# Designed miniproteins, single chains, part 75

Each design is a single chain, and the fold is of that chain. pLDDT is the mean over its residues in the fold that is shown.

## One batch from the design tools (miniprotein)

Design m2752
Fold by ESMFold2-Fast:
Structure m2752 (fold): chain A 78 residues (1-78)
Amino acid sequence: NPKEQVADILIEKARKELPLLKPEDREIVEEAIRLIEQGDLEGAKKLLEPLLSSEDPRTRIVATTLLQAAELLEEAKK
């Protein structure tokens, strides 16, 4: 499924940014990735949406990337 392949690429891109995030943001992003991998896409979105308002542009970009991955995976289930 092409949507699942793109989502996987986006998740890996987000993982590569983890060491560059603040510890508190990193913990939330790691938990969101775990929820995505477990298929809890709604749980992941709830964790990621507050990060879109972060003062750190890197945290906002990573959160946006993972939200895009979650949306692609939800569409792949249809």
Scores: mean pLDDT 85

Design m2753
Fold by ESMFold2-Fast:
Structure m2753 (fold): chain A 69 residues (1-69)
Amino acid sequence: LEKRKKELEEGLKEEPNNATLWSELADTYFQLGKYDEAIEYAEKALSLDPNNLVAKGVLEGSKIMKEIK
């Protein structure tokens, strides 16, 4: 996960408008249990591509995980 996060952060420095990289970063933070950051990055991906299914899934999953509390 740490290696993936670093690779995605480097990719976003080169392509800051790449919705796929933002959605993969959001999914990585979701897997780490960091739901607030996952939501933020998923929203960024959706602002660039509103049909991004990974970002939509991360948003819904993060909301469910917060509701369980």
Scores: mean pLDDT 79

Design m2754
Fold by ESMFold2-Fast:
Structure m2754 (fold): chain A 84 residues (1-84)
Amino acid sequence: SIADIIQRARDYKLPIDAFKTMVAQGYNPKAVYDVLMAAKNLGLPIDDIDFIKKVIPFVEAGRDPNDVIPLIAAGRFDDAAKIK
């Protein structure tokens, strides 16, 4: 449920207000959570919401955020789109 995802986001100290704002804007809650967790684990700023929002559509399309994030960070959007 969305409540379970929000609780996990709190437990991992993700930006809850930004998370809720993105979900209210129509982003998939699981995809937002997965991108924020992957960015945190890769040591990238989780407060760069514009960057996070660039990754979310690829994850909503079924791509792994751990594969997408390094490509988007390098400006390699076409390569990110080719991920299976």
Scores: mean pLDDT 85

Design m2755
Fold by ESMFold2-Fast:
Structure m2755 (fold): chain A 58 residues (1-58)
Amino acid sequence: MEEAKKKVEEIIKENKLSEEDAKRVLETAEFLIKNGLPEQAIEIAEFLADEAAERRKA
């Protein structure tokens, strides 16, 4: 649990997400972790971070 949350926070930091995008990713990831799905939390965080980074480049 702790490891997954830390990994999600690192993904947000590395991808330099906006405050709004970071909040959305964290809320979604925390929901998944709380329901016993830490790997899915990391996967969705990476997906959402990549999408947000693409919008930032455009």
Scores: mean pLDDT 77

Design m2756
Fold by ESMFold2-Fast:
Structure m2756 (fold): chain A 63 residues (1-63)
Amino acid sequence: MEGARRLREEAREARELAEELMKKGGKDIPRGIGYRLRAIGAGYEAYKLYGDVEAAEAGGVKV
């Protein structure tokens, strides 16, 4: 349970940071893409280990 919450929060935070960096544009776009991938990874990991669909969606994965 505790691990699922951490992964969900990590996915959400990384997703928000990715969106913010991509809105800034230019040299921040590659960093935004990196955080988007981290958000997807964390959300998908929570889904695989704990069945946490909400975490996957928070990371940007449509389940």
Scores: mean pLDDT 73

Design m2757
Fold by ESMFold2-Fast:
Parts: sequence; structure tokens; C-alpha cells
Structure m2757 (fold): chain A 65 residues (1-65)
Amino acid sequence: SAEAEALFEEGKRLFEEKRYEEAINKYGQALTLDPNNRETAANLSLALYYLTGDERAKEAAEKLL
């Protein structure tokens, strides 16, 4: 949907600005609207890794790409 795409774009912008918590929030909203979007799920997992250092989040992102 256009709403999911806009939220995904906002998340990407926030991620590029290193605003990882806000990026996670936007990606999460986008994924709620489009649960099967692999790209959004991958970017959410990557943002979680950058925020927390959790290697499991990095592995999840790599599997979705």
C-alpha cells in the first residue's frame, strides 16, 4: 500500500540519519500494514542490530535479503 511504502521510506531516512529507534518504529508500522514485505522486515532487523548489537537480528536481516 502507499501508506506502507511511505512509512518504509521514512524508516530508511531515519536509519540513514542513525536514528535507529525512530527507524524501527516506522519499519514496524510499515510491516503491520504489509506483513509479507521481506525488504521491510530485513531493514527492521538491521536497525535492531545497529541499536542493540544483537547478532540474531543481524542473522535475521541476512536471511531476508
Scores: mean pLDDT 87

Design m2758
Fold by ESMFold2-Fast:
Structure m2758 (fold): chain A 70 residues (1-70)
Amino acid sequence: SPAGLANGALAEADTDGSGVLPKETLIDILVEKGGVSREEAEALIDKYATGETVSGSQATKVLQAAYEAL
């Protein structure tokens, strides 16, 4: 499920448990798992969050949107 994939990706990337991900980390996940370009990943992230870091909830929304776009 999209939620399952998003939760798995967050658990894999947020290994320190901070609940906040660097934007670059989320871009890498989208490129590797979503098959999107870095430019497309940035556009998706910017739709849900602004700045250099992304909260867990924002990251989940971005990952679900990327999954739906596939």
Scores: mean pLDDT 70

Design m2759
Fold by ESMFold2-Fast:
Structure m2759 (fold): chain A 60 residues (1-60)
Amino acid sequence: KKLPDEEDVLEAFALMMLGIAKSQGDEELAARIEKIINEAREKGDYKTGLEEVVKLLRES
């Protein structure tokens, strides 16, 4: 198997964090994470997307 790229890491990490946010009832955090993922896909900038998700988790 190929080593994960930033895209694969962002997808896996974001999916896990979305699941946690939804299980905690934090709809705002879940919506923000989904928005970051969509923006990263649109721009093709998965590194920045991953950094934004990490920043949100540190602020929560």
Scores: mean pLDDT 71

Design m2760
Fold by ESMFold2-Fast:
Structure m2760 (fold): chain A 69 residues (1-69)
Amino acid sequence: MEKKAEELLKKAEEKMKEAEKLIAEARQYIKEGNSDKAFQAVKEAMEKTSEAGKLREEAEELRKKLEEE
């Protein structure tokens, strides 16, 4: 069970890193005046962040269940 929680947290971390990269790209597009590309990058980053949050919640539920045993 510990291994599954660790895998979920690692996957969440990877998605957060992808979101950070997309936010950096969006900021660059804003500076260049590319509103459409900036908007798409932000939208993708929000999706990645949402997925990471869900994975973290699943990992916490697994850890909580182990503590209740």
Scores: mean pLDDT 80

Design m2761
Fold by ESMFold2-Fast:
Structure m2761 (fold): chain A 81 residues (1-81)
Amino acid sequence: MTPDQRRTMARSIIDGMRTVIDMGRDVIRQNADQSTRDSVVRTIDGMIDKVRRMRPTFPPDMQREIDTLVGELRDIRDQIR
């Protein structure tokens, strides 16, 4: 994989993580039902697992931003519970 391909992939993952964070915040704000909460928690857990598996492919300069977003996903997940 080229450096440009790695950056494009990492940006796509960052955008996906931000979308999931926004989804989690909406669930909290709207006090969504248990079924919706459980679905969003599964989506967050899946995103965290995907990011962890892809970690060696991320550019080093983008790793810190990705790690920060993983922390935000975990915080949102805990708030939904």
Scores: mean pLDDT 84

Design m2762
Fold by ESMFold2-Fast:
Structure m2762 (fold): chain A 67 residues (1-67)
Amino acid sequence: LSPEVVAEVLRAAKRGLDKADETGVDPVQAIIDALRERADELEKQGKKELSKELRTVADNIEAELAG
């Protein structure tokens, strides 16, 4: 994992956890949603590679939880 991907994952995790604490939604799903939302923003900014890496992280988390 590149340092840039790690930094974005940590920011998305904080955002997801803050939302879960406020709303009572599942914290892991909130993190996945935050990662995908950030990936969409980065793609609009032309940061396609970083966006793709964040989507991959979100997909991997979701796949692990699905079994």
Scores: mean pLDDT 83

Design m2763
Fold by ESMFold2-Fast:
Structure m2763 (fold): chain A 65 residues (1-65)
Amino acid sequence: SMAAKKAEEELKKYAESLGAKVEIKVEDGTITVKAEFKTVTQEVAFSIQAVGIAIEKGLEKVIIE
């Protein structure tokens, strides 16, 4: 869906702004993220944003690997 593509784009852009290398997939109501962060603060900030986007878009699950 258009909403899923926008969620993926927004999360990818946000992770890149934090200096993180990221692979994001949004499929069947699930956000799956593979990312390496340099600080715990960046990881927590990203996790909060990902959950927020999932709630806003009505996505069912967030998986951070």
Scores: mean pLDDT 77

Design m2764
Fold by ESMFold2-Fast:
Formats: C-alpha cells, structure tokens, sequence
Structure m2764 (fold): chain A 58 residues (1-58)
C-alpha cells in the first residue's frame, strides 16, 4: 500500500538522520521518494519521519 511505502521511506529518512547527526538533505529525501515510486510530498515524508523519530527517541 502507499501508506506502507510512506512509512518505509520515512523510516529510511530516520536511519539516515541517525547516521548523520540528525540531518538529512531535501535532495536525499526527494531521491528516496523517487526510488520508492511514492506518490507523496516532501512535507508528508518529513512529517512522518519526525513522528517516527520522536516516538523512537523518547
């Protein structure tokens, strides 16, 4: 499903952020969206990634 793809991309963004001191470039996120064939905005992915990050780094 698209929701599962969104979550997978967001989880990958979180992994990259963890490896890079909390930062992921807009270009890296856009690349992940393209590679996953995800029909979602940059903002939707960033919002989901932030939600995952906050929950896992409590």
Amino acid sequence: SMEARLRAVAEEVVRLAEENGGRVSTEEIEKLIREAGLDASLEEVEREALRIYVLRHR
Scores: mean pLDDT 81

Design m2765
Fold by ESMFold2-Fast:
Structure m2765 (fold): chain A 65 residues (1-65)
Amino acid sequence: SLEEKIEELRKRLEEDVAAAKARFTPEMQSQLERLRERAEKLKAENHPLGDVLQEEIDRIEALLA
């Protein structure tokens, strides 16, 4: 269901944030960029999570800057 997909995406972001803060590297930055591209694809498909995912990724990037 959509709710299950939302929960999985939330957990993945949470894990990525923890990993990025613990050992931020150029490789992690590239993976974060790939998540951003996925958020853009969700937005293009009019999925409600597209904007939410992008906002969370932007927040993570701001924290790592």
Scores: mean pLDDT 74

Design m2767
Fold by ESMFold2-Fast:
Structure m2767 (fold): chain A 110 residues (1-110)
Amino acid sequence: AAAERAAIAEEERRLLEVLAERYQAVAGLPPEEARRRAEELLARLRGLSDEELAALAAEYRALADEHWARARAAGAGEGEEHLRQAHLYAARAAAASLVRAIREREAALA
């Protein structure tokens, strides 16, 4: 129904806003660049199959875990960059999972 498609569009818009906020807060990007990075990521993820999205989400989670481990092992000056990378990869993994959920819902409406 039209209301269900509007709800999906709103969910995607909120995902874009959350990604832009993460790029601003974690990567220190200015608002315009953060929005562009979020839009580019969302466009890429929307172009992937469900299997590719699942694989990419797993890859991003593994990278987040690796950077998290390095942040815990590092001295104060080195841990900050690994902590930033861990948060960015975790956000990307979450985005891939959410895009997959959105696409499964869109397919159910077709």
Scores: mean pLDDT 81

Design m2769
Fold by ESMFold2-Fast:
Structure m2769 (fold): chain A 77 residues (1-77)
Amino acid sequence: SNDLATEITQIVVDAARAAGKAFNDEAKAYLTKAAKAAMEGDIEKAVEYAGKALDAAGVPEDVRKETVKKIEELLKK
């Protein structure tokens, strides 16, 4: 759904911004894949690609794990 894709994108972008990180091309590519997976209802891929986007952006592991957990809970609702 559009709402899930938008929410995932917002959560990931906000987490990177809060960590003082900008999205590079690799992080943007993973975020696009995460949003697409969320729109298709593929929770596992959406969570995987969101985590990879945060990792590529250089977001610290603790913040990345917390953000991924938040995304997983949102998508499983």
Scores: mean pLDDT 81

Design m2770
Fold by ESMFold2-Fast:
Structure m2770 (fold): chain A 82 residues (1-82)
Amino acid sequence: MFDESKPLEVVEPGTKITISEDNVTVTVHRGEVTIEYNGEKRVLRAGESAVLPKGAVVTLGENSAITLTNSKGLKTYHFLTR
């Protein structure tokens, strides 16, 4: 049984976001982001949005900008310039 144990990759803070609660809307303003949930991957591009469950992982692409809006209307803004 081959188990490919890779060392932990060094990622910069803010390149990957784990959704902490259900019904969070991601809105992409620039670039693209990858959404991972239950082993499935989906790419969102500028102008697209999706509602995400708790535990979904948003990976920021290069030069991307997003807004996360929770079910209570609280907004957080995330961007990766380089």
Scores: mean pLDDT 71

Design m2771
Fold by ESMFold2-Fast:
Structure m2771 (fold): chain A 79 residues (1-79)
Amino acid sequence: MTPEEKLRELTAEVKETRYVFVKEGDKYVIYRVKDGEVEKLETVSKSDLSKVIDELAPGSDYVIAPVGEDGFMMVVKRK
């Protein structure tokens, strides 16, 4: 099962916009989950994570939660 297929199965009923960061070796693969749809966005180096998070949630609050041993999920909230 690809990471996209796995996330789609786990988040089929998700209504909130989420970003899932899956660790693959020395990089993170970013997936966007919205209304049950899972889309692969990009792959980034660990050192670029802070910049990418700021780009994905500019001017918004977010909550980060671990997903398995190899990644994390960001739930975007607007204030």
Scores: mean pLDDT 68

Design m2772
Fold by ESMFold2-Fast:
Structure m2772 (fold): chain A 71 residues (1-71)
Amino acid sequence: MELTKKGEELYKQGKYVEAAEYYEKAARQYIDQGDYLSAQYYGMKAVQAYVEAGEIDKALELSNELGDLIR
């Protein structure tokens, strides 16, 4: 998926907010496709990237949203 490749490249460059945004978009697309395992994986990467960026509130909100999707 294009979004996941862009997220990885941005993460490697230390652009954590942008990387998190691309990972989050990828996770949401996987949810729409019914691929909850890939959604969880990329959602996790988005949460981690937000934490690395110091965006703790966004990381916590996304983590809670993804937890509700598994239930």
Scores: mean pLDDT 82

Design m2773
Fold by ESMFold2-Fast:
Structure m2773 (fold): chain A 69 residues (1-69)
Amino acid sequence: NIVRAVLAFRRYDTNGNGTLSIRETQRILREELGVRVSNATIARYDRNGNGTLSHAEFIAMVRDILARQ
């Protein structure tokens, strides 16, 4: 459920800066959506290559995952 993923993003964004690490993103996907996603797949959505996903990048990834299931 995308709503659960969005709520989890807010909880794991400890700094309130609108970004999550790859590890935090992987945890949310497993716990909220029941999906196992590789670090390489998550890194494809990190357009800046900084090791974190913005809210927009996270939503784009979740959409792609749900569309391919």
Scores: mean pLDDT 73

Design m2774
Fold by ESMFold2-Fast:
Order: C-alpha cells, then sequence, then structure tokens
Structure m2774 (fold): chain A 92 residues (1-92)
C-alpha cells in the first residue's frame, strides 16, 4: 500500500482522530479504487471498524486472486465478513 504525500497527510489526520474507516478508505483511493473507498466508509458507518476492515480485506483478496476462505484465515475475519465486504464493493 503506497500513498502520495497529500494522502499521507490526510491519513495522519484520520489516525489522530482514531478513524480507521477513513484511513482505510484513503489507502483504497491511493490504490486507484474509489469504489472500494466508498464501500469502506459505508461499512464503517453501518457496522464500525471491523466491517471497514472486512471490505478492505475483500478488495485485497480479489486483487490477489485468493479465495474468501484464504482471505478470512489470513485476516482473522469470518468468511461471512469477507462476503459482506464483497457485496458492498459490488453495490458501490
Amino acid sequence: MELSEEEIAAAREAAAARDYARLLALQARAAGEPRVAEAILRAGEERGDRAARAVAAAAVAERAGVSQEEAAEATGLSRAAISYGRRLIAEA
């Protein structure tokens, strides 16, 4: 995950505010995935930081070509959480 200097500054502000959903959304935007960033913010608002992390994990798994089971095992999230993340990305 690589951010521009402007995005790093925005990420520092989000981290100071303890806003993990915002930080993850900035990382997704830096990766060229604005739809994923939108889904992360929505998940964070609806279900909090664990849901935002599930969306981020689902996006990384899809980009890497790994299964939902492998993504769940690697992240410590449930398979249902990864599936929820994939659904929100598709709806964004």
Scores: mean pLDDT 74

Design m2775
Fold by ESMFold2-Fast:
Structure m2775 (fold): chain A 97 residues (1-97)
Amino acid sequence: MKLSPEQLELEVELALAVMTLEILRRSKNVTPEDLEFALDVVERVLDLAIKNKDKEGIKTALSLAEEVLRMAKETGNDELVKRAEELIKKAKQALEE
């Protein structure tokens, strides 16, 4: 299969999202900067997956965003909670149509 530059970028960002999710789940001390980095990854994956109509990519981004939302709520970071909820809404809307 011949990968386009856009498809290669999506695959790299998807791999980063999966790795980020696993690292967050294993980390004892997650910082606000770590959660913001994870949401930046979610946003890039969502934009690429939506453009490529990749439903599995959207689901991967959704899983990471939902984990970040849980951690942001536990730490009381309202700005990260709002950003995560907005990205979750965008992902769910994209999966619907």
Scores: mean pLDDT 85

Design m2776
Fold by ESMFold2-Fast:
Structure m2776 (fold): chain A 78 residues (1-78)
Amino acid sequence: MKKKIEETKEKVRKIALELGVKEEDAELIAEAVATAMSAGAVSPEQAIEIGRLAAKRVAEGEDVHDAIARAAAEVAAA
């Protein structure tokens, strides 16, 4: 469990950085999905999708906290 959370966190951080997100915001996105996984709120697949959607929104100029909240709501509705 803990190793899978760490691996997912690293993948999300890398995706955010590749999309041009600032390192600070990429870390916030990665921490948010890791926290959600630790709480049992999302699967690893959902965590990666939330991370991708949040990173894209931040890269398009959205606030990182708003981007995370909206991405999480979108994945939860799917």
Scores: mean pLDDT 83

Design m2777
Fold by ESMFold2-Fast:
Structure m2777 (fold): chain A 68 residues (1-68)
Amino acid sequence: AEEKAEKVRELAEKGNVEEAAKLILEAAKKGDVETARAMSLALLELAEEGKEEEVQKVGDLVTEEILK
């Protein structure tokens, strides 16, 4: 859980928002609520550190896939 959350954080921080969104969607599709929650917390922390634009882009991509 925490390891995957850290990977999502690293991807978002580097601007690789599509890959970060893909990992979140994969956890959600598997019903892995614990991993999805850890990923969300890691992204919230990253946004507080000044990367809110990258975090918002990840959220937008996840929302787009869910609403399809």
Scores: mean pLDDT 78

Design m2778
Fold by ESMFold2-Fast:
Structure m2778 (fold): chain A 58 residues (1-58)
Amino acid sequence: MYQQLAREGQKAYEEGRYEEAAELYREAARMADQSGDPATALVLEAEARKAEEEARRQ
């Protein structure tokens, strides 16, 4: 379920695992879009992008 992937992404982000967080958020976004929830997909894509920016600093 994409809600579970989003929670795992949030946990990874909070733990400083930014690359993993970005991957989890991106996967959750893809599933949300495929489930007919494009608004949530856009939010999750933004979170993934934010995590990717943090990962570049590591």
Scores: mean pLDDT 82

Design m2779
Fold by ESMFold2-Fast:
Structure m2779 (fold): chain A 67 residues (1-67)
Amino acid sequence: ASEEEVLRYAREAARAWEAGDVGAAARHVGKAIEAGKQGGTPAGRRLLEGSSNLGGALRAAVEVARE
């Protein structure tokens, strides 16, 4: 997967989280993690490093989405 694909899912997760839609945020962060596993992208690696639990993954997605 591309870095753009990781960033897209991370932004969607961040937006859902800010809107209070935890279920949508979890779904989008899951897609971002899957995209990150497929490619050696910087955004993907940052997500994977933060993803020891769902809270860490959501925080990493928000940080990545700031790009």
Scores: mean pLDDT 73

Design m2780
Fold by ESMFold2-Fast:
Structure m2780 (fold): chain A 56 residues (1-56)
Amino acid sequence: SKFDKAVEDARKLIEERGRLPTDEEIDELAKKYGISKEEARNAVFVAAIRLLRERL
C-alpha cells in the first residue's frame, strides 16, 4: 500500500538523518505518496516505533 511505502521511506529518513523528520519533510512524504499529512505523520510514528523495538 502507499502507507507501507511511506513507512519504509520514513524509516530511511530517520536512519539517514539520525532524528525524526521535520514538519516540512513530513509534508514532502505526504505529497510523494499522495496521502494526507496526518497519514504521513502516522507513517513516521510507525517507523520510529519499529526502529525502537528492534533496538530493545
Scores: mean pLDDT 83

Design m2781
Fold by ESMFold2-Fast:
Structure m2781 (fold): chain A 55 residues (1-55)
Amino acid sequence: SPEDEQLRAFIDWALAAGWSLEQLLAEYRARLAASDSPEVRATLRRVIALLEERL
């Protein structure tokens, strides 16, 4: 999907900028735990799934 393509591009950028997969996973899992919005939670779960795909 276009949304997944944008999220993958963001992940590629973050990794190129020196973030580790472990750091990104920890950050996005923390954001998911802190979020009450169903729409935000859905996006965060998708980011986490795409990060886990790369492990």
Scores: mean pLDDT 86

Design m2782
Fold by ESMFold2-Fast:
Structure m2782 (fold): chain A 122 residues (1-122)
Amino acid sequence: MVDPKKLSEALKNYIEAAKEYGETGDVSPLRDAHLDLLSVAPPEVARQIAQLPPSVATLLGDEEALEKRLAELEAILSQTTDKALRAYIKARMGVIYRLLGKEEEAEKYYEEALKLAEEIGK
């Protein structure tokens, strides 16, 4: 059974690690937060996360590939109703916006992801 408070905390930790990764390029905290999130997520959400396009770390400096990955995530988000998965996808989109130099868009997506995580914890 999923603990909503643990899921909310894991999502908040993931969003913060994603924001830090966008600033520093340090993948280690992001990887650890991702694994922690998978451990507390509902099995269906964990499977959907595993099916998402891979991390953008290898696409750094390729604007066209980053924009393509952003469009792929936006298409998945448009069909996603689960709040935890929406928060996760929005955090990933925030990273891509940051890597594209769109800092205001990145902050907006991180804030929207945090609001979803807060709603889950209620």
Scores: mean pLDDT 80

Design m2783
Fold by ESMFold2-Fast:
Structure m2783 (fold): chain A 70 residues (1-70)
Amino acid sequence: LAEELGRLTRETLLAAGVPEEEAEFVARRVKQIAEEEGPEAAIDAGVNYLRYLGHDEAAERLREEALRLL
């Protein structure tokens, strides 16, 4: 699940136009948090970080797609 969530995060962010370096960073962090704290905490952290960076649409897409994986 953590690996799948990380992959989904990367693909979703790239499709939403987030730069590759940022998408890779967020995907790696989401995977790490999912392994340590579970998928809900990971999704929340990824979404909040994307909103902090100004990627509001990417954050919304990540939330929608990740919830379908759960």
Scores: mean pLDDT 83

Design m2784
Fold by ESMFold2-Fast:
Structure m2784 (fold): chain A 56 residues (1-56)
Amino acid sequence: GRAAAEAALARAREALAAGDLESANRYVDQAVKASPSAEEVAAIGREYRAALEAAA
């Protein structure tokens, strides 16, 4: 549900800030499955891509 999507997005952002791309990917997957809005998906997608580029 909505609360689960919000919690997963928050965990994903914490993982991205820590450079933990494996945890970030898991939390993004959980958030997407919990029915986030298109805006939320776009925002976390941009953050994840930036983290991947920084790690490359």
Scores: mean pLDDT 76

Design m2785
Fold by ESMFold2-Fast:
Structure m2785 (fold): chain A 62 residues (1-62)
Amino acid sequence: QKLSEKELEAEILLALGRMAFSLGDYELALEKYEEALRLAEEAGNEKLAEEARKEIEEVKKA
């Protein structure tokens, strides 16, 4: 509800990263998650930033 443009973009990038991960494209997933983290941090959204960091950790384990 009433997310900023950066917050919405970060959420879209997280979704795209999850799709790439599901397809086995770990490089693309990592790129999307790193961009989502940057936008979440710029927006000051700690929950989105934490979510992106967790996704990055999961990709690095795969």
Scores: mean pLDDT 83

Design m2786
Fold by ESMFold2-Fast:
Structure m2786 (fold): chain A 69 residues (1-69)
Amino acid sequence: MKLTPEQVAEAVRRVVKAMALDGEKFSEEEIRRFAETMVRVAANNHGIEFTPEDVERAAEAALEAYKEA
């Protein structure tokens, strides 16, 4: 199955939301770094090319999930 940037962003969002709901506190910089790391790992493992815009989308999705938890 072909992994899309949108699916990676959704996975990052779900992980960050779960961590926030478990009472973990992160700075915006820590959340952005975490999202970027997850996107890069997914890209490397699945042979996918992500644009800087795809990375930023994942980071924004993670930040929104954290703020709403």
Scores: mean pLDDT 76

Design m2787
Fold by ESMFold2-Fast:
Structure m2787 (fold): chain A 68 residues (1-68)
Amino acid sequence: SLEELANTILEFGKKALERGDYELAISAYEAALKLVPDNKEAWRNLGIAYRKLGEFEKADEYFKKAEE
């Protein structure tokens, strides 16, 4: 199912984020959010990854999406 696929991609993105592979985490979260755009945790983690890369404006926009 799309939900199971999204969950797998989210788990992969989370592990990438935890080990510091921020670009890989971003790609995974962006792919997952195309399937589950209402997943607020994924929007927050996407913001964290962009913040870790120093892209503060993008990070702030994604944190805002996580709160809506």
Scores: mean pLDDT 86

Design m2788
Fold by ESMFold2-Fast:
Structure m2788 (fold): chain A 73 residues (1-73)
Amino acid sequence: SRKELIQEAFEKILELLEKNRSELTPEQLEEIYKETKKKLEEILSKLDELSEEETRKELEKVIEETKKKIEEA
């Protein structure tokens, strides 16, 4: 289901943040978490308009953007 895809994406993002926690300041970690959560909430708000494939692609973009923010931090 689309909700399961969002849950899986959220878990992957939390795993990425946890793996990099020692390399990030608390402020950087909080900022990345807040921005990522906002994007996931935007996807959740339009779930009824998205197919499962479209949901997967949008979530993959959020994960990739989160990785880039961690690398840039």
Scores: mean pLDDT 80

Design m2789
Fold by ESMFold2-Fast:
Structure m2789 (fold): chain A 66 residues (1-66)
Amino acid sequence: SHLAEAEELNRDALENGRDKVREQALRGRAIAIGEAQGRTEETEKRLKETKTIEELEELVRELERE
């Protein structure tokens, strides 16, 4: 059985894992779009400049429009 403290730690770990998976999925999508468009180097440079999930989502949206 889980204690309240253990449940809280597990919840935090799960949330952190979700954010990491979301970031990896968005980065992977951006790279795939960049490769398909022949802009891999430009896309990698832009990815290096993204610092938040929101910025990453905006980058993916921009790439999908081009």
Scores: mean pLDDT 75

